# Designed miniproteins, single chains, continued (2), part 49

Each design is a single chain, and the fold is of that chain. pLDDT is the mean over its residues in the fold that is shown.

## One batch from the design tools (miniprotein)

Design m5684
Fold by ESMFold2-Fast:
Structure m5684 (fold): chain A 95 residues (1-95)
Amino acid sequence: MVTLSEADFEAMLRELLAVIRELLATLPADHPVGQRVAALLARAEAALAAGDLEAAEDYLSRAMEVIAGEAPPELRAEFIARVREVRRATAERAK
C-alpha cells in the first residue's frame, strides 16, 4: 500500500464522499438504500468538517458496504469503477 499523508487521506475521503453523493442522486429520493447511505454521508461530512478523519473513514466505509451489498447492480458496478478511479488518482498524487 502507498503511504498517504494526512492531507492526501483527507482529500481521498472527500472525493469518496462526493462520488457516493453523486451516485445517490441517481436513485429515487424515497429509495431505502439511498436514505440509509445519505444518513451515513451526513455523519461522514460532519466528521470531516470537525477534522475527525477516523470517524469520517468509518462512516464512509459503512456507506460503501451498504452500496456494495444492497444497491441495484448498475449502481454497484458504477460505484466500484468510481472508487477504483479515486484510489488510483490518490496513489498517483502520492508519488
Scores: mean pLDDT 78

Design m5685
Fold by ESMFold2-Fast:
Structure m5685 (fold): chain A 70 residues (1-70)
Amino acid sequence: PPPVEPQEPEIELPPDTPERVREAMRRVAELQRELDRLLAEGAPPEVRREVDREHRRLLRELGRLIEEHR
């Protein structure tokens, strides 16, 4: 596997994007980084699953917010 560093680019949002959508995206990114760190540290599957569940939940909320706002 290629040793490419996973650079997470900050999502470029339009200036008109609602603050709640932007905040949800930031929280998603934060949880994603935490998940990545837990995986790298070899955290127990229980801890990893809990963070993954929260991350998935925020992704779901973000998607709904975007669709509802559209």
Scores: mean pLDDT 71

Design m5686
Fold by ESMFold2-Fast:
Structure m5686 (fold): chain A 80 residues (1-80)
Amino acid sequence: SSIERLAEAVEKAVELAESEDPETREIGISMVLMIFGIMKTMPEEEREEAAKAIKPYIERLAKSKDPEASEVGKKILEEL
């Protein structure tokens, strides 16, 4: 399903955002923001299902040791 593919994409983006390499972390953070932007254009019902599917990965991002990744994760959690 589209929701499953979106959740897989968010999982991968968060894995990149957890990288020890700063450039890779920046790519991961950018991907998370891009995917979340796409989610905002979804119909309400699909957006609610997507929010539930990605929440565990965004909670991981919010607990990141990197301040920028953590801030992005926390901001997205407020909007889920």
Scores: mean pLDDT 86

Design m5687
Fold by ESMFold2-Fast:
Structure m5687 (fold): chain A 69 residues (1-69)
Amino acid sequence: MEEIEGLAEKAAEQLRSLYPDLTDEEVEEIKKRIVEKAKKGSNPYTAAKEALQEAADRALQRREELEKK
């Protein structure tokens, strides 16, 4: 559990660095998703990778919305 939470925290840090447009709430939700998947028996590294990919898509959508305004 401690190892999984540590990995989720590192993934959250990486998300904030790569996608500063993400809100704290979005990062927290992604972190919770990683922990939940790992608890269900998924590889935590794979879960983190999937979360990073979803965050990239959300960051692109946010940029498009901000550019419109």
Scores: mean pLDDT 71

Design m5688
Fold by ESMFold2-Fast:
Structure m5688 (fold): chain A 96 residues (1-96)
Amino acid sequence: EEEYLKKAKEEGEQAVEGARRAAEASERNSSAEVQTGAVLLAIGGGTSAGIYGRRGGEKAAKVAIEGARRALEAGGPGSGRLGGEGALRNAEGFAK
């Protein structure tokens, strides 16, 4: 349980970082490749966090969903929002 809780937290933090990078890339009008990479990092973090959350029990699931919610908040509009929404959708879906 403690191992999965730690991994859920770490992957949630990756989702936040991906969403933040996607927001920054969108604001700078970076290439579609750069924006897509950041969005995929956010979604991947949310997915992994949800999987570890499911395996770790209720506390790990809560941590995974909280991390993904922070990713949505960090993403702002545009590509960051796509990354954050994808992270939250997948974290919620896989954690249950």
Scores: mean pLDDT 84

Design m5689
Fold by ESMFold2-Fast:
Structure m5689 (fold): chain A 63 residues (1-63)
Amino acid sequence: SDEEKVSQAMTEAIKKMSKELGVDPRDIPVGGFEKDGSKMSPENAKKRAEEAVKKKYKELLEK
């Protein structure tokens, strides 16, 4: 299903970007993406996941 593809793309994007930036993927808040799951493309889900990881990385640097 499209929702399954969105979920998979999001999970893979978080995993890859978190590994590159040295962020724990378990610390990435994904709850905000659930509401848009049925309307979101896999491409958009990947982009939002990458943005979430980058935001977390920036927050860790600003402390």
Scores: mean pLDDT 70

Design m5690
Fold by ESMFold2-Fast:
Structure m5690 (fold): chain A 64 residues (1-64)
Amino acid sequence: MMSLEEKIEAARRVVDSLSDQYKLSPEQRKELLKRAEEIVRESRSQDEFVANLTKLINEVIDSL
């Protein structure tokens, strides 16, 4: 089971990876990071966290 700190770190790494891969602007990266941090705070289980983070990733890719 992931700790809160591990979930925050995972969310940050995902945002950094997407930002680097798709060359997101600083503004886009900040918005994405805020959304990922909200998912960490609002997710009640590891499964919910993974599902919501995956959904965010897909939404970002689909918007490009």
Scores: mean pLDDT 78

Design m5691
Fold by ESMFold2-Fast:
Structure m5691 (fold): chain A 68 residues (1-68)
Amino acid sequence: MTVGDLIAELEEDPSKYPEVLERLVEAGLISEETKEGFLEFVKKHGEEAAAKALIALLRTLPADTPVE
């Protein structure tokens, strides 16, 4: 699975943002602190805003970067 694949998944189903965050931590692409920050952001701004912010973060990474 690549970063490009995760962007496609989030565009199709924004409710998958928690699974995407978990995979990014597992792959070492974001820290546990960054994940906690995103979860706090979701609590304050909602699911759609969180998915959009996560897609923006993923776009800063190379699309062919492996994620597993």
Scores: mean pLDDT 78

Design m5692
Fold by ESMFold2-Fast:
Structure m5692 (fold): chain A 73 residues (1-73)
Amino acid sequence: MIVTKEDIENFIKKLEAVDPSEYKEILEKFREFLKDKIVTPELKEYIMQLIDKSNLPDEVKEEIRKILEEMEK
């Protein structure tokens, strides 16, 4: 299965638009979305760059990084 840049951009925008109380649910959905997908090093780098440019809290950025690390194994 293929993860697109559009999927990632939509996910980041959703995180930026929601209340902090929703972060856990959205991050779990992101984890489930990636669970059966192949995350290439190039896609991981792209996601990391999007996160760095976003206004997301550091704890959310760290959680996304951990999810990406899990998906590479």
Scores: mean pLDDT 75

Design m5693
Fold by ESMFold2-Fast:
Structure m5693 (fold): chain A 102 residues (1-102)
Amino acid sequence: MKREEAEKRIRELLEEAIKNTDDIEKVKKLAREAARILEELDPERTRRRVEEIMERLGVEEEQARELLGEAELQRVAAEELLATGDEEQRADARARLAAIAA
């Protein structure tokens, strides 16, 4: 999968998640789908990140993939705010990106 195609797909999943914030199970499903897209883009890096989350948090693989997908959706949302937001929104987006990177 091309990186640009993966980013477009993850952005579409983010839009669906925003529309369905009250549906926790649907948001979880969208997060797992984002993790699947990351695995298609870079299987080795994604597997290592999932293993790191499992070891650090003591969670099972399915939950680790869900958390990875959630982090990616948050990253894309923050990058959109950085590109299109006002000064306060851009400051918030930078803080969120820093937290995700940590």
Scores: mean pLDDT 77

Design m5694
Fold by ESMFold2-Fast:
Structure m5694 (fold): chain A 80 residues (1-80)
Amino acid sequence: SMEELKKRAEEIRDRLRRLYQERRSTFSPVELIVLAALLAGADVTIDMLEKIDPTNEKAVELVKQNIDDLERALAELERR
């Protein structure tokens, strides 16, 4: 559902924010740039979910793919 996708995106954003607050000193400048880009991506994804028509299956699938991509990138940063 759209509500579940929004909850996932918000959880990703919260995890990225915590990662920055708690672990930023362990990251390289390149990793910090990636983290900043992922935070921006999460914010835009949340905004898009508020505006997308839930019956537009193609738009919903693209946003779901974006959330999946964000989760993978976050997991990679958490493993560093």
Scores: mean pLDDT 85

Design m5695
Fold by ESMFold2-Fast:
Structure m5695 (fold): chain A 68 residues (1-68)
Amino acid sequence: MIITAEQLEKALVRAILRHGLEIPNEVGRELARFAENGVTPEELREKMLELGFSEEAAEIIVEEAEKL
């Protein structure tokens, strides 16, 4: 499965609204740039952990993106 930047942006919004995650706008933009050519769920998870997301937050965001 490939996650696009558009799917990731929707997943970030859902993570904030459904799970109460706090995501700085600059970090969200960096993730969207990373996903501009599509990323796998594993690549997205690794990038989020590199940016300082918890494992739980990374799993929530990946799960929401996979539902799109």
Scores: mean pLDDT 81

Design m5696
Fold by ESMFold2-Fast:
Structure m5696 (fold): chain A 91 residues (1-91)
Amino acid sequence: SLEEERQKQKARIEEIKARNEELEAHRKQLIKKFVETKDLEWFEKNTKDLAMQLLLRTLSDNEVFEIAEDLYEQALKDEKEGVKRVLVRKL
């Protein structure tokens, strides 16, 4: 059982790394397109991240790029709705 748990943890870590790299590339493309086109509907359909959408509405383009990474990654990693709600209220 312990060996099975270790194997599952290794698989999860590798999956998280691969997913994070894909999400980083995808996120940069989404933010770039939004900044250039101001197409919020396209962005909403592709990201569906409420915290990120609110960030774009309240901050300048430069500020979005600077803090969007941390907030976006934190929102994706966070499984607790309570923490996600606190982030939305803090913005």
Scores: mean pLDDT 57

Design m5697
Fold by ESMFold2-Fast:
Structure m5697 (fold): chain A 94 residues (1-94)
Amino acid sequence: KLSQTEQEVAAALSKDREAIREGWTLDDYLNAFSAAIGGMGSPWLGERIKRLMLILDELGKVTKDELLRFADLLDEHGYTEWAEELRRRADTLP
């Protein structure tokens, strides 16, 4: 669509939240993303990261260690901007 609405975002998040609630852990999500990262450096990865961050904000099921591991994975594959964002978020967690 020409613009995103809050309803469209809510629908996408609801669908992704079902996967996490069905027993997917953050580690399961990160492992699924790892296969895509290890591919051809796809630009769609940015959209997956944005959606993951929105889900984490909604569910509160993220630990500092999980964010740091994901940041390290992104940094190893040259996505330093996203790695720094995750590290900043990790610094706000206990």
Scores: mean pLDDT 58

Design m5698
Fold by ESMFold2-Fast:
Structure m5698 (fold): chain A 87 residues (1-87)
Amino acid sequence: MEELIRALEAFADGLIEMIRSLDMPEEIKEEMIKLVEDTRDRMVRLMRELAKATGEERQRLLDELLALDEEASRKMQELMEKWFALK
């Protein structure tokens, strides 16, 4: 579980740095970074609960993590569409 939390933290940090390097309006960039940071924090909380959970309860928490990932992906896609629409 600690490895998963560290991997998520490293992935989120790398994604934030990638977003900062992209040539896009600062307003959209800030919204994307905020989304990544919020999602990371929420996922870390769920993963800490996973570390304490007994077998079957881990499946419930994994389902919550997947739902959170889908929500974040949809919001990120909306921001990307907004960026492309500005052209």
Scores: mean pLDDT 81

Design m5699
Fold by ESMFold2-Fast:
Structure m5699 (fold): chain A 99 residues (1-99)
Amino acid sequence: VVAKLEEALRYVELALEYLKKKDYEKAAEYARKAAEILRELQRETGDERFGVLADELESVAKMLEDIKEGKIPLKYAEIAEKRLEQIRDALRRALEEAK
């Protein structure tokens, strides 16, 4: 559990880094990778909170993809950033509890 939480957290931090660089494609890619790890954690632990966080990450990834494709306004990048920061903070708390 700890190793997968650390991996998911690393991917969320990478998504935030690329978002700040305005690389929406890589930001979305890392958000999806984090979601995949959290879905594995949900299956292994039965903790529905990991499923909720995975759904949120997939939603953020779709938002970033839509920004890159010009389907939604660039101002939504700020919403995506705040959501990723909230997810990062939730994962940090989960990691502290798991140690």
Scores: mean pLDDT 85

Design m5700
Fold by ESMFold2-Fast:
Structure m5700 (fold): chain A 69 residues (1-69)
Amino acid sequence: DLEEKIKKLIEEDKPIAEEHADDLEKFVELASKSIQLALEKAREVSTRNLSDEEQEKLAKEIEELVKKE
């Protein structure tokens, strides 16, 4: 779990990380969302055997969802 690993690093290095804790958490959230996006895309490709056009449409829909979030 990426979020858990980052939290552990912050906790071990409190004197340095405290000032940047919020920024680091935001980065972890962004990275986590990117991973979820990739996993969802890969799963649909593997299960649905999507064409290039379908893959492009799916990618745009996922990107739009991330923007709204």
Scores: mean pLDDT 58

Design m5701
Fold by ESMFold2-Fast:
Structure m5701 (fold): chain A 93 residues (1-93)
Amino acid sequence: SQVALEVLRLAERLLDDPDDEEARARAAALAPQLSEEDRRIFEEAVAEVRPEADALAAQPSLSEEEKRAAMRELLRRALERAREAIERRAAAA
C-alpha cells in the first residue's frame, strides 16, 4: 500500500527528528487511511521489539542518552521489518 509506505517514511523522519511537526501532522492525517492489515503489520513489528525495549528501560546502569540511542535502534529495526512485510504483501498482490 502506498499509504503504508508513506507512513513508514514519515516514521523514519520522526526517528531522525522527533520534533518534525510536519511529519507528525502528515502521519496523523494518513493513519486513518491504513488498512487493518497494514496496521497489524506495524503492531506486529513493534511487538517483536517490545521485550528488548522493556529490558533496556529496566537497565539501571544505562544513562538516559544511552537508553534513547538504543531505543532508536530498536525502533529502526521494527520499521525495517514493517517495510519488508508491506513490500512482500504488495508483491504478492
Scores: mean pLDDT 80

Design m5702
Fold by ESMFold2-Fast:
Structure m5702 (fold): chain A 73 residues (1-73)
Amino acid sequence: DSRERAMRLANLAAEYARQAKEESNPVKATGLYILAIGQGLEAMLIASRSNDTEAGQAAYEIMKQNGIEVPMP
């Protein structure tokens, strides 16, 4: 299910972003944040390809609440 996959990736991105904020080492924090951005972009790509604007909006809001901003498809 593309909707479930997009939501899982958005939540995974949020988790990496939370870990990055808690990481005291700036190099490790940067690596975690890069992972967060990557997972967030994949979530948006899946939502865009499924043409499900409701799923895309929900995933976008989860990521935005955790400090990850990506373009809405």
Scores: mean pLDDT 76

Design m5703
Fold by ESMFold2-Fast:
Formats: C-alpha cells, sequence, structure tokens
Structure m5703 (fold): chain A 67 residues (1-67)
C-alpha cells in the first residue's frame, strides 16, 4: 500500500505538470484501462466456476474480448 501511495503521489505531481489537453488524454486512457481491468476480473470470476482448464481459458478469453 505504501508503494502504491508513493506511486500515486508521483503520478499526481507529474499529472499536475501537464497541460489540460494532455491531462484529459491521460484521464481517458485511465478510464479505458479501468474498463479492461474490470473485464479481466469478470473473466477470472467466470473461470473460477469452470471444471476444466479448457473451460477456464475459454471463459477468460470470452470476457477479454468484450470491448
Amino acid sequence: SAAFEALAAKGREHFASLDAEKQQILRDVAEKLRAIGDDIDRGIAAAASATTFEERLAAIRKHLRSG
């Protein structure tokens, strides 16, 4: 957590040094990355209920393709 807090503080400092256009681009990228993270988490949760490795892999792939 301390490492994440330090990284977050550095990220905020760097972000504050950018112009408004670059700040908006970074926000848009962060939102897209969050959506990808949510898709991965859903894929992992679906895979946890599968009985075979093949079924788990298929579940993960299905959720990772949701854009």
Scores: mean pLDDT 70

Design m5704
Fold by ESMFold2-Fast:
Structure m5704 (fold): chain A 74 residues (1-74)
Amino acid sequence: MSPETQAKLQEAEELKQEGDNLFQQKQYDEARQKYQEALEIVEALPEDTEEAKQLKLDIEVQLGVLDIKEAVTK
């Protein structure tokens, strides 16, 4: 992995963790913003590593859960 890819993966992982924390606090709109930011970073990576694929899948699953929560509350 290049230093650039590694730095971006770290940044995306941190944003996902922030989103997870906000989700646990039921701050769903803020959690969604963090997950979307993390997803944008992962999708913009120059290398499609297994770590990037797994992180993308985890983020997409959480966004799907948020969509269900948001549909019920709005």
Scores: mean pLDDT 79

Design m5705
Fold by ESMFold2-Fast:
Structure m5705 (fold): chain A 95 residues (1-95)
Amino acid sequence: SPVEKAYEEMRKVYEENKPKIREAIKNEDYEKAMRLAYETARRMNEIASRYLGKPLLPGGVIDNIALRLLIAVDQEDEKGIDRTIKEMIDLTLRY
């Protein structure tokens, strides 16, 4: 389904960027870690929009998602990332 494809591609983008964000956190480069998290969230937003045929989520929502991704990487919270991606899909479908 488009929902399953969106989830798979969004998760793939997270997994690709996770080690870069983790490395920035280890180096205490919090500006770089946050920038990478924002870039990841924006790419996930574009993927959800394309697969679901819906508008992009607004910037304020994506800022919140970026913070949640940063926390999930720092805390190694795989359940948190799963929830975040599913919530992005649900929000996109409501638009």
Scores: mean pLDDT 89

Design m5706
Fold by ESMFold2-Fast:
Structure m5706 (fold): chain A 61 residues (1-61)
Amino acid sequence: MDFKKYGDDLINNGNNMMKKVKDNKNSSEDEIKKAKDMYDKGMMGKKGVTLFMKSQDDVSS
């Protein structure tokens, strides 16, 4: 499984959506918010993946 790839994909999609919104000044507030939400989720997901991987290495019973 590659959780980091999922996070990176979300970040890339968010950046692409933000570029389209920026290039189109007629874009709605909803589109801008959606693009930011995707980017933020990607960043949070990437942090979560990093923490998860550390937990897997440090989990001992």
Scores: mean pLDDT 66

Design m5707
Fold by ESMFold2-Fast:
Structure m5707 (fold): chain A 91 residues (1-91)
Amino acid sequence: MFEERLAEALAAVRAASAPDPEVQELAEEAVRKHAEAVLAKAAGKLEEALRKYREALELALEVVRLTAPPEEAERARREAEALLEKLEAEA
């Protein structure tokens, strides 16, 4: 479930990205870090996977902060913080 939820969040972040090249680059980097996390997990590198998931979430939050209304940005931040806590508890 976590991987699906993160992928959904990243897809929403990409869809919300403005035509601003800087925001687009951040969204692309978030997706790339997520892919790296999935590959690390498949290779059994759980610590690396966890680190990459955190990096992807942080980048996704930055994109939302730059593109979404303040209320949506705050909600996304709280959801990401809850997701990070769950990751930490399972590690």
Scores: mean pLDDT 70

Design m5708
Fold by ESMFold2-Fast:
Order: sequence, then structure tokens, then C-alpha cells
Structure m5708 (fold): chain A 64 residues (1-64)
Amino acid sequence: SMREEMEELMKRVLRQLSRVFSDEDLEELEKRFREILEQSKSYEEFVDQMSLEVQRVAGRRAAR
């Protein structure tokens, strides 16, 4: 199903992000991604919203 495809993508993205983000940031991102998954109407919307959350967390690091 589309939901299973989204969950698989989420796991892949989180694995890639684990190279750059702290465990605390990853836990926050996983929580937000799961919320986005419940609210997203399409795969493309899900991907776009995940990208925005990654940018938000990365922006906080850059602003220290």
C-alpha cells in the first residue's frame, strides 16, 4: 500500500540522516514524520513535508 511505501521511505531517510543528526534530533524527526504520514494525502505531499522538517531541524543547528 501507499502507507507501507511511505513508511519504508521514512526508514531510509532516517537512516541517511543518522550520519548527520544527533539521536535527539532523529527522535524528534521520526515523531514529526509519523505525524506527517497520518496527515498526508499523497506520497509527494509526504516527501515535501519531510524535507521541510529536515530543513527546520538543520536550520536550528546552523543558528547556534
Scores: mean pLDDT 82

Design m5709
Fold by ESMFold2-Fast:
Structure m5709 (fold): chain A 80 residues (1-80)
Amino acid sequence: DELRERLEREARRLAAEIEALVDRHRDKLSPETIARVRAWVERARELVRALRHHPLTQEEVDRFLGELRARLAELRALLS
């Protein structure tokens, strides 16, 4: 429960932060980059939904959240 709640909460927060950055900097990003970023967010939401009925380990949660953080860091670097 706590692992799943943390996964859902943190994934939602990271996805919202990514989308907010895209919306704020639309003029600085190519249409291709925007489409790619939105695809990452949708894929993440689908994965969280698919994992809802499966037992989760701390390592799996950390790996998934780490990937989302890496994508956010890549986007921030592009906007620097």
Scores: mean pLDDT 77

Design m5710
Fold by ESMFold2-Fast:
Structure m5710 (fold): chain A 69 residues (1-69)
Amino acid sequence: TGTASGSLPSAKPGTRVEVYYKGKLVAETTLDDNGNFSVSGLPKGTTYTAVAIDPETGLPIASKQVTAT
């Protein structure tokens, strides 16, 4: 297993990050105080879409493609 990590600094610390593989939610995490997120226990070499969700609206704020390494 590997870790997928990235930065979404436009979102507030503590913002929920949903991690998707081929349109399916596979993991959730939250942004740290520096706008970074990390999800471990994923298959290495798989690419995911990480989406920051606005806590007030429930809508996507930002997204990033990340690969587990």
Scores: mean pLDDT 82

Design m5711
Fold by ESMFold2-Fast:
Structure m5711 (fold): chain A 82 residues (1-82)
Amino acid sequence: SKAVEEEAKKALETAKEVTKDEKAIRAVEELIEILKENKKMSDEQKAEGLRGLAESLKKAKTDEEAREIAEAGKYALEEANK
C-alpha cells in the first residue's frame, strides 16, 4: 500500500533525526518490516502502527531510548502473533 510505504518512510526518517546509532536505526528498520509483513493487520492498522512508532521516536531523548522503543515494538508484535 502507498499509505503504508509513506508512513514507513516517515518512521525511518524520524528515527534518523533522533538517533545516529546504527543499532537503533537497524531495530527501527526491522520493526518497520515486521509491521509491513504482518498478515494479521490491515493496511490501515499497519499505517497506524507506523505513525505510532514515529510519534514514540519523537519522544526519545537518547540512542538507548530510540533502540528500546523499537525493540519493545518488535517484542509486542511477536507476542501478539503467538
Scores: mean pLDDT 84

Design m5712
Fold by ESMFold2-Fast:
Structure m5712 (fold): chain A 86 residues (1-86)
Amino acid sequence: SDIQKEIEDIQKQIDDLKKRSQQAREAGDLAGADLLDAGVQQAQSYVQQAQDYLQQGKYDEARQYLLAARDTIQNTLIAYDRRQQL
C-alpha cells in the first residue's frame, strides 16, 4: 500500500541517519553522533506508533505519526548540518 511504501522510505532515511551517526562517531564528533542518534530514536518511536495504528486500521493517525517521523529526520539533519558550519 501507499502507507507501507512511505514507512519503507522513512526506514531508509533512518538507516541513513544511523550511517551518518557511525561516521560522526568514527571521526570523533561524539556530540554530532549523539544528536543523530537522538533523531533516530525519536523517528523510530514515531514509525512504531504509526505501525501500531495501522494494525488497528487507523490510517489517519498512522499518517500523522509518519509525518512526525519525516519532520524529526529533516530537523535532525538541519541541526547536524548547522553544527558542521561552526
Scores: mean pLDDT 89

Design m5713
Fold by ESMFold2-Fast:
Structure m5713 (fold): chain A 78 residues (1-78)
Amino acid sequence: SKEQLEENLEIYKEILKILEEAKKSGDVEAALKKIRELGEQKNVPELSKAIELMVKDSIDDALEFVKEQVELLEKVLS
């Protein structure tokens, strides 16, 4: 539904901010903690776990993926 897409967009935007901050600071561990806490707050633990795994593999790839999700959702919701 549109409501679920809007909720997903807000979640991905929050993840994007966390990852961009991690790139600037170099603090990947802080990013992983924030992503986990976000998953708990938004009741999306499976999504947050998937993003955590991506970040552990490559923060640059995770950042690219999250940017693509934000762009796609913004385009769909426009």
Scores: mean pLDDT 88

Design m5714
Fold by ESMFold2-Fast:
Structure m5714 (fold): chain A 89 residues (1-89)
Amino acid sequence: SSEGIQAIQNGDLETAERYARQGDRLTQSGLGSVYYDQGDLERARYYYTRGARLGHPGAQRNLSRVYEQMGDLDLSRRYRDLASRLTRP
């Protein structure tokens, strides 16, 4: 695994955040999931947005769930629809 993913596994979210901010797509997705599970929807949104912008359909699906939990149902639906259009049948 990447050093960013290893940092997540070790609970070192500060180091993981540094790798995510430097463009590590796997660490961005992983941090989004960690923060979502912790109920930190703002941090989850931040990291999933970076992954979604890079075209990752899994990040787009997860960003939809974050917006749903934040009560932004319009953005939730938009990201869900975007992710489904990018997912191969």
Scores: mean pLDDT 80

Design m5715
Fold by ESMFold2-Fast:
Structure m5715 (fold): chain A 100 residues (1-100)
Amino acid sequence: SLPSIDEVVAEFKKKVAELKAKSSPEIQAILEKSTAKVLELVEKYKAGEISVEEFKKGMAEIYEETREELEKLNTEEALKAGEEFEEELGKLLETVEKHS
């Protein structure tokens, strides 16, 4: 069976919290801001305020902004954090698409 959107959101929050725990304060601040934007976008989708295509666009914009802010730190740690965050965003996006 497919995991529910709420189950994947809970896993996303858990994985991002684990990523933040092993990251510098600067990376933590960027990930916290990006996570808040993702959760807002999920709530808008669940409320029927945005389409799946608008959700996908919003997720891509959040990732691009997150990547740019992490790249400004110019560290391998920030680059790796960006890659792990992208992977978790991809899992959430795949679940939303499968429920649409």
Scores: mean pLDDT 86

Design m5716
Fold by ESMFold2-Fast:
Structure m5716 (fold): chain A 100 residues (1-100)
Amino acid sequence: SHLDELSARAGELLQRLQELKDELLAAQTMEAVDAFVAEVRALAAENADSPALLRVLRHALGEIRRDIEETMEDPEVKARAVAALTELERELAARLAALS
């Protein structure tokens, strides 16, 4: 069904985001932040026509930002990651506003 397909796609999106988050938290470098941002932008572009999946992505990025603020140890990488995630959340909010 359409709902089952959306649920499956949301699950795949969340799993990919978890993998990207784990890679970022393991590396804790500026290069890892840039790679994370590029991958998230690609996921947003891939799902640009799906408000439901963009909402899932936006919610997940908010959770990832909170987790980074709490758990990331390098203060300079943390500051860059938090700023980058805040900008990605704004970009997604703008995409969602254009679709609604």
Scores: mean pLDDT 87

Design m5717
Fold by ESMFold2-Fast:
Structure m5717 (fold): chain A 71 residues (1-71)
Amino acid sequence: MKAEELAKEAREARKNKDEEKMREITEEASRLDEEVRGKDKEAFLKTLEAIVNSGLPLAVRRALERREALK
């Protein structure tokens, strides 16, 4: 799954303190949020939560909050 790949890369980027990779992952997560809007929301939210816990910026957190508001 794309979201699982992002979570894996986020963990590696955080471990290596690679800011460029972290930003790239955040942008990709935002695209996935738009793409999967209306599909598999719960699984996607769970994966985004794992990405946020990997130290990604607030942009991903805001995407999660927006989805939670829909519930």
Scores: mean pLDDT 60

Design m5718
Fold by ESMFold2-Fast:
Structure m5718 (fold): chain A 60 residues (1-60)
Amino acid sequence: GSMEKLKQAKEDLKKKLREYYEKNGFITLEDMEKIAKEVAEKYGLIAKVEGNTVTLLPPK
């Protein structure tokens, strides 16, 4: 269901963010936004940026 897909997307996002941190030792807001958008596109979700946070949301 939609919850399962969102869970998978969040896990993929966490993995990509960890890999970026391990490789570079830091992550910028721009990098987080780019990674979140790539994950959102893969799972048919929406990536929303508010201040220093990025979130994945189901489409409306």
Scores: mean pLDDT 78

Design m5719
Fold by ESMFold2-Fast:
Structure m5719 (fold): chain A 67 residues (1-67)
Amino acid sequence: APSAEELQREVDLALGLMAVGIARVITKDEEVVEEVRKAFEEAFEAGDLKKGLEEIYKITEEYLKKK
């Protein structure tokens, strides 16, 4: 069986994929979607998923306010 750390990493990956999917559905802007994806990938590689999710939220919020 995978370790608790490996399971958490899989959950974190699923959350990131959901965030990217939600951004695409809401914004329909490929540039914003790419920014969200990049922010998640950088945070996931750094092991700081909380920071990545906060950055994704900020990107999406700023887009909606600027529109």
Scores: mean pLDDT 73

